Designed miniproteins, single chains, continued (4). Designs and how they scored, part 69

Each design is a single chain, and the fold is of that chain. pLDDT is the mean over its residues in the fold that is shown.

## One batch from the design tools (miniprotein)

Design m14386
Fold by ESMFold2-Fast:
Structure m14386 (fold): chain A 82 residues (1-82)
Amino acid sequence: KEEAIKYAEKGLEAAKKGDAGEALGYTNKALSYLSDEEKEKVAEIAQKKGKEAMLEGKSPEEALLKASLAGAEEALKLAKEA
């Protein structure tokens, strides 16, 4: 639980720095401490936010950053609630 929170927070920091790869890496580490159902919820939220960014005319890189932020936020929420 604590490690899931820690890695989700690191994912948010990486995304704020513009490093989508590191953000996704840390989010995946956080997900390794969550259930398969929780992992699916995180993936769904990230995909939804990435799609929304693309529909708003954002670049693919910006869409990935927004998806990674949303994924890390959802992982953090689930880690605290479960």
Scores: mean pLDDT 78

Design m14387
Fold by ESMFold2-Fast:
Structure m14387 (fold): chain A 90 residues (1-90)
Amino acid sequence: DVDAELQKLAEQLEGTADYLKSLGKPEFNKIADQLREAADLIRQKKLQDAADKLSQLADDLKKNFPDPSFQQLADVLDGTAKKLRSLAAK
């Protein structure tokens, strides 16, 4: 069920955003806000827009955050974007 899969992806992004905001750092709040925007796009069924936003965020994380945890997050976001593009194809 595509709807159940989209709900799960949106919830995972929202959970990651909430966790990052809980750490209380301004740079993490910006990442959290972008994850929330992507989750909102998924809930609106704007899958291509959500995928594009996640790909841009992943690229930003790889360039600006040398921490291995953010590199891993970027890889997860790239994978999610690819999945969303696949689901958008019908």
Scores: mean pLDDT 84

Design m14388
Fold by ESMFold2-Fast:
Structure m14388 (fold): chain A 85 residues (1-85)
Amino acid sequence: MVEELQARIEAEAPKYREEVEKEIEKLKGEKITEKKVEELLEKLKKGEMEKAPELGAAVALLKGDLELGYKAAAMGVLLGEKLKE
């Protein structure tokens, strides 16, 4: 059901745009690394869904792609919700 998950991520991504952009402003002075992205993913796996916009910002800055950042934030929320079972 990867196709349905991708469609949901794309539909939800615009909802996180403002939050991701605010987190980008906070992170602009920091050197973003793959390790920081991994640390944020581990926090989301533990149910810290408030870290999803920060994950989106880190991905956007690391990859230079704002839309990918919005999708990463949406994915982080969806992953965190599923793991709160």
Scores: mean pLDDT 77

Design m14389
Fold by ESMFold2-Fast:
Structure m14389 (fold): chain A 100 residues (1-100)
Amino acid sequence: MPTGVVEFVLPRSAEEADEKARRAREEGHEDTARFWEAVKTFLEDPERGRERILELLAEVLGVPVSEVRDRTSPWYRDEDGRLRFLLDTTPGRRVPPPPP
């Protein structure tokens, strides 16, 4: 299977992140809500929030935090001033061939 690269686009403000977390909880998406709360923490305290985001991604992928850190791009700002990063979701994982 092709390597999967996922782009994460962070909200511009802690208030936007809070609103996204609230909406995700109302929809029953607790994992998504936890992610947006980690993003809010990152916007308020970048070092603490970054580690929390990496921890959540490590939990979702079932790999150590160190591997997630190696699989994430440097964080960058887009034309709208939003922070972005890329995550490679497939390196090192063997997948069975597709059924015939």
Scores: mean pLDDT 70

Design m14390
Fold by ESMFold2-Fast:
Structure m14390 (fold): chain A 83 residues (1-83)
Amino acid sequence: DGLFREMEEVERKVEELIEKGLETGDMKYLEEAERLIEEFEKLLEDTLGELLYKTPEGKEVLKRIEEMRERIREAREELEEKL
């Protein structure tokens, strides 16, 4: 419950940062988004440990983290093309 709520909050912040990065042309916003994901991933490993890889819920969280990383990667590519 609380963990999935935290993930939704991280997803929202990442999307906001991607939008700001693309709007301003400032790569720093995409770097901030990457840091947020990395910090959240470390938190998940520290709190859930092995359960993160052995439960359907844990695997779902990992998939969503990967999706966020892919969105940042695409935004970075688009930003570099526009600059």
Scores: mean pLDDT 81

Design m14391
Fold by ESMFold2-Fast:
Structure m14391 (fold): chain A 90 residues (1-90)
Amino acid sequence: SKNELIKEAADLFLEARELAEETLDPARLAEFNALMAELEKLIEDAINGKPIDMERFREIVERLKALTADNPELQALLERLEELLEEIAE
């Protein structure tokens, strides 16, 4: 169900932020957290039936992947999160 996808996405957001705090340097962590906050807002808008900027969504995801290219565990979390968020946005 959509509610199950939302819960899984929320859990993945928390896990990704925790892993990022442990593994990223302060400058990358600041950018990562800003992008994650923007992504969370886009998904909140989608959940509330508001249109979302899918181009900006894709830009955020690609930048998050670039910031974490040297961290395979964080990359795997971001890939799963992207899949769930695309399903929620539909």
Scores: mean pLDDT 83

Design m14392
Fold by ESMFold2-Fast:
Formats: C-alpha cells, sequence, structure tokens
Structure m14392 (fold): chain A 65 residues (1-65)
C-alpha cells in the first residue's frame, strides 16, 4: 500500500538522519512524500513503493561509502 511505502521511506530518512547523512535524509523524505501522495489520491501504489524503495536504496548506498 502507499501508506506502507511511505512508512518505509520515512524509516530510511530517519536512519540517515541518525547517521548524520543530510543528503540521504532528503532522499528518504522524497520517497515518503511520493508514497503519501499516491496513497492520498488512491493512485497506483506501485509508484509510491518504487519511490520509497529508491530512498531505502540510497540509504544502503550511503552506508557503503
Amino acid sequence: SGAEAAAKGRAAADAYRAAGDTGGYSSGLVGQHEAERAAKEGGDAETGERSAAAGIAGLNRSSAQ
């Protein structure tokens, strides 16, 4: 669901924030925002999930650096 995707994006943003990675935090928030928009408008949850997944992928990439 879009709400679940938004929660994943937010979790990624919070993890980046805890690590002090401002860029990753911003990316996670973008994922959360897109997922929330998809959920609010009753749109295709796939778009929200993809955006949230991108935020999580950003977190994994940042932690590898």
Scores: mean pLDDT 62

Design m14393
Fold by ESMFold2-Fast:
Structure m14393 (fold): chain A 105 residues (1-105)
Amino acid sequence: SMKEKFEEARKLLLSKDLDDIQYGLRLLHEIIKEKNFKSTRKVDKEKYDELKAKITSPIGKLLYAFADELNDDGVRYAVQKALEKESVEEGLKTFFDEIEKELGI
């Protein structure tokens, strides 16, 4: 089911392994595409691009690449919220929680 696929993506994303995180993001990309999801959110593109240019962490770069590939402001918003957190673990949890709200899963 879509919910089972989403929970598998969550499990992979909350791992400490970069390959598992990348695979989790790939599964999440497939879910978002299957849902034909389109957010009504608007992100300040100038601010988004400024924050993206400052990111140095591998996980932060993966999240920005994910958002840009989907080209959806709801996903960009989730990435910005994730990167406001002090820990990578809390950030990835926040990212997933925001995506879950947007998808209505």
Scores: mean pLDDT 81

Design m14394
Fold by ESMFold2-Fast:
Structure m14394 (fold): chain A 95 residues (1-95)
Amino acid sequence: TEEVQQRLIEAIFREAYLRKRLELLRNEPDLPEEEREELAREAGREAVREVSLNLAKIGEESGGKATLESLLEEAERRAEELERELERLKRELEA
């Protein structure tokens, strides 16, 4: 459904965003917060762009809703894992 597609897009954005935030904090800890935010958001937008066309095709197929729900659960799980890793790294850096 459209609702599942929107939630999946949000989850994909969040996963890519958090992954980039974690990468930058680990490799570029002195990088300004504003610049890290911009780069992370850009990574999220790029990830959404890559999958958006494929999501439309999946939604049109028989059983597409079940496939989208499975992808959503996976993306949300990965985002939660990355968020925990980011919080841990921030504490280690005393940030």
Scores: mean pLDDT 78

Design m14395
Fold by ESMFold2-Fast:
Structure m14395 (fold): chain A 58 residues (1-58)
Amino acid sequence: SPLEELKKLVEEMIEKYPDDEDVREWAEITLRTAEKMSPEEQKALLEFVKKLKEILDK
């Protein structure tokens, strides 16, 4: 599901920045917000996070 993929991707971002409390809080808010979204909105958010991770991994 998009929500499950999003959770996994967000957890990978937390692992990348383990000492960043703001990243962890952002992750919690993002996942909580995604739970309230429609499947279509969850897909859009997942694509956004994937693009962001790709840019940061360069």
Scores: mean pLDDT 79

Design m14396
Fold by ESMFold2-Fast:
Structure m14396 (fold): chain A 94 residues (1-94)
Amino acid sequence: SLLDELEKKIKEILEKMIEEVKKETDPFKRHSIVLEGAFEINEELAKAKKEGLPLEEIEKLIDKALKYVKENLDESLADLFERSMKWTLKELKE
């Protein structure tokens, strides 16, 4: 299903993002990696909404992504990711 394919893509983006952050020592580059991952997720969510995925399912995917990031990254990077996802959700509700 569209939902299963999207969930798999988001998981792959998150796992790559977290792996790249863990290998990076430069705080500026860590910040950029998180923003790039958030951007890729935003594109996939926007595409899925256009293809007819309900907003409720998108909100659930964002909640899962936020939990996963909070469990795997420090608070400052997790907060950055959360702010990006909240912006994404606000735009998708329009």
Scores: mean pLDDT 88

Design m14397
Fold by ESMFold2-Fast:
Structure m14397 (fold): chain A 108 residues (1-108)
Amino acid sequence: MTPLEEILSKLSDSVLTELADKILEALNVPRIPGMSPRGETLLLLDYIVEKYGLEFNGKLLKSVEEFEAFLAGQSTEQRIEMIRRILSKVLSQSVVDEFTAAIRAALG
């Protein structure tokens, strides 16, 4: 499992499905039938990382590989902040705050 997949594994299927639904709506793309909630959410977050990148603590992470490698070395709070910033690329602040709180509850 990747570090991001390990984090997502701590979330319920209902939370993962709701998050995936919000990302699909924001991207205006249809759901792929037959994917697991965790697998679909992981694929969508990977897509956001590849498309937009992430600047975090003075480092520019341009690929899923760079994002996962950097995420592995971070504290729980820094991992949550990295995910929050990725979600902020496509989701509204209120939706980002809701899912960030759910991730924090699952990890703490």
Scores: mean pLDDT 86

Design m14398
Fold by ESMFold2-Fast:
Structure m14398 (fold): chain A 81 residues (1-81)
Amino acid sequence: SAALEALEREVLRLVHELSATDPELARQIAAVYREVLPLIAASADPEAVARYAAGLLRRVAEGEISPEEALARIREAVAAS
């Protein structure tokens, strides 16, 4: 799906950009992505949840929210879908 492909592309970009400055945050973003991918794919609206997840992972990269907060919010969105 276009939104799942966009999510993967965003994660790869964020990991690449952070790899030199904050490699641990890059690793944590990749870990969140790996955990949520099968949950998003199994949700009732994978396209909407993938778009939401991409925005949350951008906010993690910007220091606005923690990886743990992003994971929790994505899990809530999957359960609510």
Scores: mean pLDDT 88

Design m14399
Fold by ESMFold2-Fast:
Structure m14399 (fold): chain A 76 residues (1-76)
Amino acid sequence: SLIDEFIEALKNNELARAEELARELVKEDKEGFEKAIVEFIKSGELSREQVKHLLILALKLNLEKVVEAAVEALLK
């Protein structure tokens, strides 16, 4: 799935590919994408560095719920 490809790109530090995939996912279903990514952040599977990259991407794409979840995770 595109969401799985996005997560793999993020984990591999392929930031340009992650952005391209995120733009497609937002175009298809922004609310579903934000919900899935918020749950993934809450799972604790991402490193602090990966959460920081995701925060930057979320700010760029105006994903407010992802920004909130990423900031909360980084403040722990």
Scores: mean pLDDT 85

Design m14400
Fold by ESMFold2-Fast:
Formats: C-alpha cells, sequence, structure tokens
Structure m14400 (fold): chain A 100 residues (1-100)
C-alpha cells in the first residue's frame, strides 16, 4: 500500500529525528522537555495509526504511552530506552503490514 509505505518512511524519519532531539535534550539536562517529546511523539504515532485503522500499531503506541506516564519519575535513560523500543515495535508492525 502506497499509504502504508509513506507512513513507514515517516515513522523511520520521525524515529531518527526524535532520537537526535532526545540526545540533545538529555545532554543539556532538559529532562522534562525530553519526557514531553517522548509522550507527544507516541501520541502522534497513535493518532496516525488510528487514522489508517492499524489497530496493532495504535495499541503498541497506547501501551508505550501509558507505561511512560506510569513511570514518569524513572531515570531518563530508562524512559528513552522504553520510548525507542516502542517506536521500533510500531515500525516493525507497520513494515509487516506494508509487505503483506
Amino acid sequence: SSMLEKLLKGLEELRTKTEEELEELIAQGRHDAARHLMLSTLQLIRQEAEKLNLEEAAEIAREGLEELQANRDAPIEELRRLYLETVERVIEVVRKEAEE
């Protein structure tokens, strides 16, 4: 699907961009801004997945968002790891859907 291929490319670009932004924010000690970036990005991913009726991708993003919110006071590196793992899981699901 052309729409799924565009979403996949967009998600891969978003992953790279937010990983770079998170590294900069964390290096600057801007941990609240880093948390906000992770939460807002997963919310955006969830909304885009829901628009395309990608229920599994939307559910992964929702679960990651809830886990980040529940563990807000955890070390920033642990939250960053959880965020990156969640984004990668969404990308893997969208990629499999696009290749079917």
Scores: mean pLDDT 88

Design m14401
Fold by ESMFold2-Fast:
Structure m14401 (fold): chain A 62 residues (1-62)
Amino acid sequence: MEALKKLEEYLEFAKRHKDETLIRLVEELIDRLRASGRMSFEDELDLGVIEVHVAVLNTVER
């Protein structure tokens, strides 16, 4: 699942930044996707939140 690879990249990013909230959000979404094998509407919303959080952290780091 392509979304899982993207989330694993976000998880590594979150771990590098030691952002416990982002780590938890990414791990919860990975677990849900592994269990269901598909993205629900709620999963898509959570992915959006994760992507915004990653973008903000990237802006602060630069």
Scores: mean pLDDT 79

Design m14402
Fold by ESMFold2-Fast:
Structure m14402 (fold): chain A 79 residues (1-79)
Amino acid sequence: SKKLKEELEKMFEEKVEKKEMYEFLKKYYGRYDMSDEQLEKFIKDAKQILELEKKAEALRKQGMSDEEIAKILEEELKA
C-alpha cells in the first residue's frame, strides 16, 4: 500500500521510537499477537525495500534502463 510506504518512510526519517512503529504495524495488519522479533524483521525488510526503490528511482532519472538498474541493485545486495 502507498499509504503504508509513506508512513513508514516518515517514521524512519523522524526516528520514531521502535515501540511506536511496532504498534503502527500491529494496527495496520490487525495482528496484535506479533512478536517484537517478527516486527523487527518486517521493519528491516521494509527499510531495505524502501532504500532499493529510492536507488532505482535515482538511476531511472539518470536515464538507466530497468535491466541496467536490476543488475546494479543485484551487485549492491551481494556486497
Scores: mean pLDDT 76

Design m14403
Fold by ESMFold2-Fast:
Structure m14403 (fold): chain A 78 residues (1-78)
Amino acid sequence: DLLQQADQLVQQGVEYVRQGVKAYNAGDNEKAAEYLDQAVQHYRQARDLYRQAGADPATLAAVDEAIASVQEERDKVR
């Protein structure tokens, strides 16, 4: 089921965001960048699966917002 696979990728992406924030707060910018990059990859894969499955527009909008938010945070990490 493409929707279930996409939902799982979103959950994994959320976990990577949490790990990235924890690393950033600990001063580990390298790990923070790595975790945030992983989050973006998982959200992008979820987005592709949601589109293939014909997911609700609200679901697609939420994933697009999540990608944009994580990319913005990633740009702050040097």
Scores: mean pLDDT 88

Design m14404
Fold by ESMFold2-Fast:
Structure m14404 (fold): chain A 78 residues (1-78)
Amino acid sequence: SMMDEGRALIDQLVDTLAELLKEKNKDPNSEEYAKLLAEGEKLMRQLQEVYAQLSPADQAALVAELRARLAAVVAKYS
């Protein structure tokens, strides 16, 4: 389903953000850090495309899940 696609993208975005925060602490000038930034931007664009296709109720649910999961990973790695 479209919602399952959105959740899969959130999983990938959260994993990418965790790796990005680890690389930032190790070497923010690394090629790997730049690569992770580009991957995060790509995943966010894909998530926005999925979001645009959802019902208002599913949009609200997806945004709430994204916010909670991003907040959790930032708190863990910052």
Scores: mean pLDDT 87

Design m14405
Fold by ESMFold2-Fast:
Structure m14405 (fold): chain A 68 residues (1-68)
Amino acid sequence: DEEKIKLLQDFFRLSREQAEELLKIEDPEEAARLARELLPDNVSGAGVLVALGKVSVEEAREIERKLR
């Protein structure tokens, strides 16, 4: 989805290739883990998934707990 790629590039400063790779991951926990690797430590990987509309805020909180 071009709109989601553009959001990832503009707000999270990912390359097009990084954004496409993140969007290919269907499992939210794996997607959040990749986002953590690609983004600065001050950006929540699960929070990126909330911004993309892939998970709820409650789901993002559980994912963040699992990634610790």
Scores: mean pLDDT 77

Design m14406
Fold by ESMFold2-Fast:
Structure m14406 (fold): chain A 100 residues (1-100)
Amino acid sequence: GEEEKILKEQLETIKTTKDDKKILEALKRAIEALRKDDSKESVELGLEIADTALKKTKNKKVIQAAKELAMEVLRKTEDLELINRAIALILRAIGKLLEL
């Protein structure tokens, strides 16, 4: 749907930028899109967006937003594989925040 398209656009933005402000804005848009769409495709895109952002940054606000996106995934899915991936991302984000 439209939300899935928005999520794909945010993923491309995060993959192509090194600017923490642009990554943060893309994460916020991804969170809003995922709140409106619980499709498996949108949930999987949300996980990939959060993972990609966490690999690129040490910025506290970006890490917090990626954690929030992974938490939205937990609220949108009953798929155990996707739940396990979201939990792993949340724990990684918490670990990164504790090292700041």
Scores: mean pLDDT 89

Design m14407
Fold by ESMFold2-Fast:
Structure m14407 (fold): chain A 74 residues (1-74)
Amino acid sequence: LTPEQAKALGEQLRAQVAEARAAIPDIEDENVKAVLEEALPLYEEAAEAFLAGDAEKGEAILQEIIDKYKDKEA
């Protein structure tokens, strides 16, 4: 990713996190709700890294999220 692409991805990811947080009260599946509440702060951290132009850090955080939740069905 170029720094400009990383920034664009960070802005998109930040917006998606805000939208997901707004939707949490309407989620009836307790497993999905719990996973989102735990994962959203990590996605927010990744978004901040991308917004700073640090694509490697952002991608590393996203990979940590994938590795943490790869065996969970939400």
Scores: mean pLDDT 75

Design m14408
Fold by ESMFold2-Fast:
Structure m14408 (fold): chain A 62 residues (1-62)
Amino acid sequence: RVEQLRRELRGEEEALRELEKELEEAKKKGSSPSKLASLYTAKGITEAGIEFTRELLREAEE
């Protein structure tokens, strides 16, 4: 459903913003390299999910 895909996209974009905030806070706190790597990995997965949802939305609207 187009509307459901739009809602999922908005949720994923919000999750990405929260991950970016957490990554920034972790940098300020001097978190371990392993914790930073975990946050970078989560960010990458979320970004890939956003691109996938955008592609599905594009196909659904076509």
Scores: mean pLDDT 80

Design m14409
Fold by ESMFold2-Fast:
Structure m14409 (fold): chain A 90 residues (1-90)
Amino acid sequence: SEEEIRMFMGFHIMALQSELIVMKRAKTPMDEIIRRARHMLERIIEYAEKLGLGDEISELASKILQALENGDFDSAFQHLQQISELVLKA
């Protein structure tokens, strides 16, 4: 159902946020952070497409990856929060 899709998206968003916090604190190499974030974001996009939010969330996902490439975790967290807000409003 649409409610189950939103719940699964919420879990993946929370998991990615938690992983980014841990990886930032651990000073994980950026290439590994980007690899893990890309994998999680691809799964979030798959769910988003089922809600008709694929394009909007893909744009935000690209911004998250670009922010991480620049070492800008604050911007990455901000864009991830925007994904969460879109899912809650859907």
Scores: mean pLDDT 87

Design m14410
Fold by ESMFold2-Fast:
Structure m14410 (fold): chain A 65 residues (1-65)
Amino acid sequence: MKEELLKEAEENRKKADEYIEKSLELDKRFQENPSDRESLLESASYGALAIGNVSLALSNEKLAK
């Protein structure tokens, strides 16, 4: 079952990378139009999702040891 934890960790890292990319794209939109508060909020939300997935990946990697 250690292999399952490592696979979950890898998937969590891939999801984190995807959320980081979306967060950065939305942040760029906000920088180009500072009145677009929705893009700022969505960027922050994707950033939080990325952090959550990194935390899950680290937890699964630690449990797999």
Scores: mean pLDDT 83

Design m14411
Fold by ESMFold2-Fast:
Structure m14411 (fold): chain A 65 residues (1-65)
Amino acid sequence: MFEEFDFDGDGTLDVAELALYLKSKGFNPSAEEFQALFKKVDTNGDGTIDKEEFKQLEKLIEERK
């Protein structure tokens, strides 16, 4: 599932890839909610989400709904 959105194949998701993932799950956060989720998961602040961070994001999405 992570691999389906990792279009670059480098093991990370950028903001655009993450947005596509959220939309595919039917989760339509506001821009502010999306930024908050991204900040929670992107602990190193490099603007990308690796596979471990992605697993945490999935858990956070499940907890919100």
Scores: mean pLDDT 68

Design m14412
Fold by ESMFold2-Fast:
Structure m14412 (fold): chain A 88 residues (1-88)
Amino acid sequence: MEEKKKELKKKAEEKLKEQLEKGLAAAKSEEEKEFLKKKYEELKEFWEEVFENLEVEDVEKFFKGEELPEESLKILEKIAKEFEEKLK
């Protein structure tokens, strides 16, 4: 379970990094690059909390686009709300 959790975390980090690199390549201004970097750090923190609070199987289902249990959805909503409040 621990190795599988580390692999999923690495996969999530790689995915976020690829999105950041694509965004930075498309950005035309320093302000856009700064915004993308800030958003990347926020999403990275979000995923850290998700991995701490969700079971490995539920994280896998989320990445596959499969249906999550109600409890896991509530945890995701809670984390999302906390990050939304941090951004205000």
Scores: mean pLDDT 69

Design m14413
Fold by ESMFold2-Fast:
Structure m14413 (fold): chain A 65 residues (1-65)
Amino acid sequence: SLEEELKKLREEYEKDLQENVKIAGEIFGPEFAKKIEELYRKSEEEHKVAQGLAEGARNLAESLK
């Protein structure tokens, strides 16, 4: 159902939010982590930006080891 699909999407969104905030905090510190969280909270467009930034941070962490 649509309700179940929306619930799944929201759960995935929250999971991504928590994981990306954690990764951002580990790499760039708590200030950047808070920035990522704030971007997730504003809008879908900003969520896509935050996702891209978090993915970039994750890739940078892999490169830096």
Scores: mean pLDDT 71

Design m14414
Fold by ESMFold2-Fast:
Order: C-alpha cells, then structure tokens, then sequence
Structure m14414 (fold): chain A 72 residues (1-72)
C-alpha cells in the first residue's frame, strides 16, 4: 500500500508539472492558448484524482498499522 501511495503521488506531481508546461506554452501560442489551457486543466484534475486516491490509501494504511500494533 505504501509503495502504491508513493507511486500515485509521483504520478500526480508529473501530471501537474505537465499541465504547468502546457499553460506556459499557451502564453507563447495565443491561437492555441484555449486548447492548451483545457488540456492543462484536464491534467490537473487527473492529478488531483490520484492525490485523493493516495490520501485514501494512506488512511487505510494507518488504520491497518494501528490494528496490527494493537494485536501484537
């Protein structure tokens, strides 16, 4: 679970960085600005989804660790 949590956070960071890059490209290409901004928004939303999943996994992991320690 911890490995998957780290993987999802890494993917989210990558998607956010890609979105930021597309927005910067939009500043240099006014004709494509709206298209690039829409793509950046989609990447940010996808990254946020991965972060939410990683946070849920973290909560499950903490509950399992607490239960394991209580059982020992």
Amino acid sequence: LEEREAELRAKAAELHAQGDTLRAQGDSNPEKKAELEAQADALHAQGDSYLATAEDLRKVREMLEAARKAAA
Scores: mean pLDDT 81

Design m14415
Fold by ESMFold2-Fast:
Structure m14415 (fold): chain A 78 residues (1-78)
Amino acid sequence: SLKELAQQLRKAGLPDEYIRALLLEINREKNRAKMKGEKAEWLFEYADRRIKLMREKKLPTDEVEKELAPEFEKRQAE
C-alpha cells in the first residue's frame, strides 16, 4: 500500500519532499492504469527497486531516478 511504501521510504532516510513527490506520481499512474482497466502492481515493484538501489548501491535520490527512469517511462507508455 502507499502507506507502507511511505513508511519504508522514511525508514530509508529519504527527504519528505521526495517521498511526497514520489507518492503523488505513483497515485497519478495508479489512476491512469485504473482508467485503462489495468492493474498497478508494477508501481510497487518499481518502488521496491528504488529502495533496493538506494540501500545497496548507496546512490543519491537523483541518481536512482536517472537509473530507473527508462523502466518507469516504458511502463507509463503502456
Scores: mean pLDDT 64

Design m14416
Fold by ESMFold2-Fast:
Structure m14416 (fold): chain A 81 residues (1-81)
Amino acid sequence: MRLPSEGERIVKIRVVGHSAADARKVKIMLESLDEVVRVRQLSETEVGFEVREENLPAVLEKLKALSSLIERVEKVEEIVE
């Protein structure tokens, strides 16, 4: 009867690429990850994704491997196109 919904918390992250091509590569990588719940293209250079809080560190490690393609990574309250 205890609230398990606390463990199901979704974190929303915005990734800004240096170019539209870089943002597309980041989007493809994020879509390939089982840990990522949803991926959305916000602009030509911006990609938003949703991930369960428990899986966030693993996804951030993979984003660090693509740091040359990424200008900024930000935690956001909402993903808006």
Scores: mean pLDDT 76

Design m14417
Fold by ESMFold2-Fast:
Structure m14417 (fold): chain A 83 residues (1-83)
Amino acid sequence: EKEEIIREIKETAVLVASDPALTLEQKNRILFLLQKIIDALKNGASKETIISLIEEAKRVAQEAGADEVVKRLNEIINKLKSL
Protein backbone atom coordinates (compact mmCIF):
# COMPACT_ATOMS: atom_id res chain seq x y z
CA GLU A 1 0.00 0.00 0.00
CA LYS A 2 1.04 3.65 -0.63
CA GLU A 3 0.97 4.40 3.14
CA GLU A 4 3.38 1.51 3.82
CA ILE A 5 5.89 2.79 1.23
CA ILE A 6 5.62 6.33 2.68
CA ARG A 7 6.33 4.90 6.17
CA GLU A 8 9.42 3.04 4.86
CA ILE A 9 10.70 6.23 3.16
CA LYS A 10 10.24 8.19 6.43
CA GLU A 11 12.15 5.45 8.31
CA THR A 12 14.91 5.71 5.67
CA ALA A 13 15.05 9.50 6.26
CA VAL A 14 15.86 8.81 9.95
CA LEU A 15 18.74 6.53 8.86
CA VAL A 16 20.01 9.21 6.44
CA ALA A 17 19.96 11.92 9.14
CA SER A 18 22.04 9.75 11.52
CA ASP A 19 24.46 8.06 9.04
CA PRO A 20 28.09 9.16 9.75
CA ALA A 21 29.19 8.15 6.19
CA LEU A 22 27.12 11.01 4.73
CA THR A 23 28.25 14.65 4.65
CA LEU A 24 25.71 17.35 5.56
CA GLU A 25 25.38 18.19 1.83
CA GLN A 26 24.73 14.53 0.91
CA LYS A 27 22.20 14.20 3.77
CA ASN A 28 20.35 17.32 2.59
CA ARG A 29 20.30 16.05 -1.03
CA ILE A 30 18.95 12.60 -0.10
CA LEU A 31 16.38 14.04 2.37
CA PHE A 32 15.18 16.45 -0.36
CA LEU A 33 14.77 13.50 -2.77
CA LEU A 34 12.95 11.40 -0.12
CA GLN A 35 10.49 14.25 0.51
CA LYS A 36 9.99 14.59 -3.29
CA ILE A 37 9.24 10.83 -3.41
CA ILE A 38 6.63 11.17 -0.61
CA ASP A 39 4.99 14.10 -2.44
CA ALA A 40 5.00 12.15 -5.74
CA LEU A 41 3.39 9.11 -4.03
CA LYS A 42 0.67 11.32 -2.48
CA ASN A 43 0.00 12.90 -5.90
CA GLY A 44 -0.37 9.52 -7.66
CA ALA A 45 2.85 9.55 -9.71
CA SER A 46 3.67 6.42 -11.75
CA LYS A 47 5.65 3.53 -10.24
CA GLU A 48 8.38 4.23 -12.85
CA THR A 49 8.68 7.87 -11.68
CA ILE A 50 8.89 6.82 -8.01
CA ILE A 51 11.57 4.17 -8.74
CA SER A 52 13.57 6.74 -10.76
CA LEU A 53 13.59 9.17 -7.80
CA ILE A 54 14.64 6.39 -5.37
CA GLU A 55 17.45 5.35 -7.78
CA GLU A 56 18.71 8.97 -7.72
CA ALA A 57 18.74 8.99 -3.88
CA LYS A 58 20.46 5.56 -3.92
CA ARG A 59 23.21 6.89 -6.25
CA VAL A 60 24.10 9.65 -3.73
CA ALA A 61 24.16 7.09 -0.87
CA GLN A 62 26.34 4.68 -2.91
CA GLU A 63 28.88 7.45 -3.69
CA ALA A 64 29.16 8.08 0.08
CA GLY A 65 29.41 4.39 1.07
CA ALA A 66 26.23 4.69 3.17
CA ASP A 67 25.60 0.93 2.91
CA GLU A 68 22.57 0.73 5.26
CA VAL A 69 20.80 3.55 3.37
CA VAL A 70 21.60 1.84 0.02
CA LYS A 71 20.23 -1.48 1.35
CA ARG A 72 17.00 0.16 2.59
CA LEU A 73 16.45 1.99 -0.72
CA ASN A 74 17.02 -1.27 -2.66
CA GLU A 75 14.40 -3.02 -0.47
CA ILE A 76 11.88 -0.25 -1.27
CA ILE A 77 12.64 -0.51 -5.04
CA ASN A 78 12.20 -4.31 -4.97
CA LYS A 79 8.90 -3.94 -3.10
CA LEU A 80 7.61 -1.39 -5.65
CA LYS A 81 8.64 -3.67 -8.57
CA SER A 82 6.66 -6.53 -6.92
CA LEU A 83 3.45 -4.44 -6.80
Scores: mean pLDDT 86

Design m14418
Fold by ESMFold2-Fast:
Structure m14418 (fold): chain A 96 residues (1-96)
Amino acid sequence: DAAAEERNRFLQKLIDEAVEQLKNAKTKEDIEAIREELYEKVREYLRAQGLSEEQVESLAKLLTTAILYEAAMEVNREELAKELRQEILEQQRKAG
């Protein structure tokens, strides 16, 4: 649907940005800096969509982790992708 298409376009843009940043990220601190920047952008987007504060916090966390996972897969960082996949499953369990 239109909402899913808009969300997919937004996510793809952030995935592309994260891919470029991850190519230069070598430390855990570099990765966490990327995560923080993505989290701020996702939170701003979700607030603009009219979500509640609680929904924004929960969904932004999940979407940020999902964006990093897709980017990690694209740059072939297997260990990071595995860690992020586990984090996604944990976040989904808490949200459901």
Scores: mean pLDDT 83

Design m14419
Fold by ESMFold2-Fast:
Order: C-alpha cells, then sequence, then structure tokens
Structure m14419 (fold): chain A 71 residues (1-71)
C-alpha cells in the first residue's frame, strides 16, 4: 500500500498519464478488497494528477470516488 502511494505521488509529479490511468484500476481493486482508506488516498493522488494534466472531468470524478471511499 505504501509502495502504491509512493508510485502515485511519482506519477503525479512527472505527469505520467499512462501511470495515473493504471493507478485508477488499482484503486478500484483496493475498494473491492475492502481497503477503502488506502483506495481514498490513491484516488486523491490521481485526482491531483488529472488536475495537473488539465483533465478536470477525471480530476473531479477521482475526487468524488475518494470522498465516497472515506464514507
Amino acid sequence: VEELLKEANRAVETGDKEKIDSLWKKADELIAQGKRREAAAIYMAISMGYYKLGDLNKAKEAAQKATEARA
């Protein structure tokens, strides 16, 4: 989990769209495993990544998923 967060932060920092897209799938897998807190952290990181890439729709969707995972 800590490795996934490290990977997400790196992808956000470098603007790696392909890696950010991949991390979305991993966050969905974490939700399926009941790891909602960890999934929320990954969704929040990728939301920031999409925001930096100018994809405001995906940034908003990821932020919403992070909020839902915290509930």
Scores: mean pLDDT 81

Design m14420
Fold by ESMFold2-Fast:
Structure m14420 (fold): chain A 67 residues (1-67)
Amino acid sequence: MPSLGELLSAAGRGDREAADRAGERLGVSGEQVMAAIEAAKNGAEALQALADLAGLSPGELFDLLSE
């Protein structure tokens, strides 16, 4: 099974299937994952937006990505 970090990386490259799978793990839609990544100017903004969508702190999300 791909890690959450691998799924978000693939979503950042335009992989809608990876975005849907990442969204399922975060409790949001793949469209919301893609929108958050595309709207962000850098990785820190993307991390904050994704954490807010998932109801996590950026640090909690970063820990999940480090697995």
Scores: mean pLDDT 77

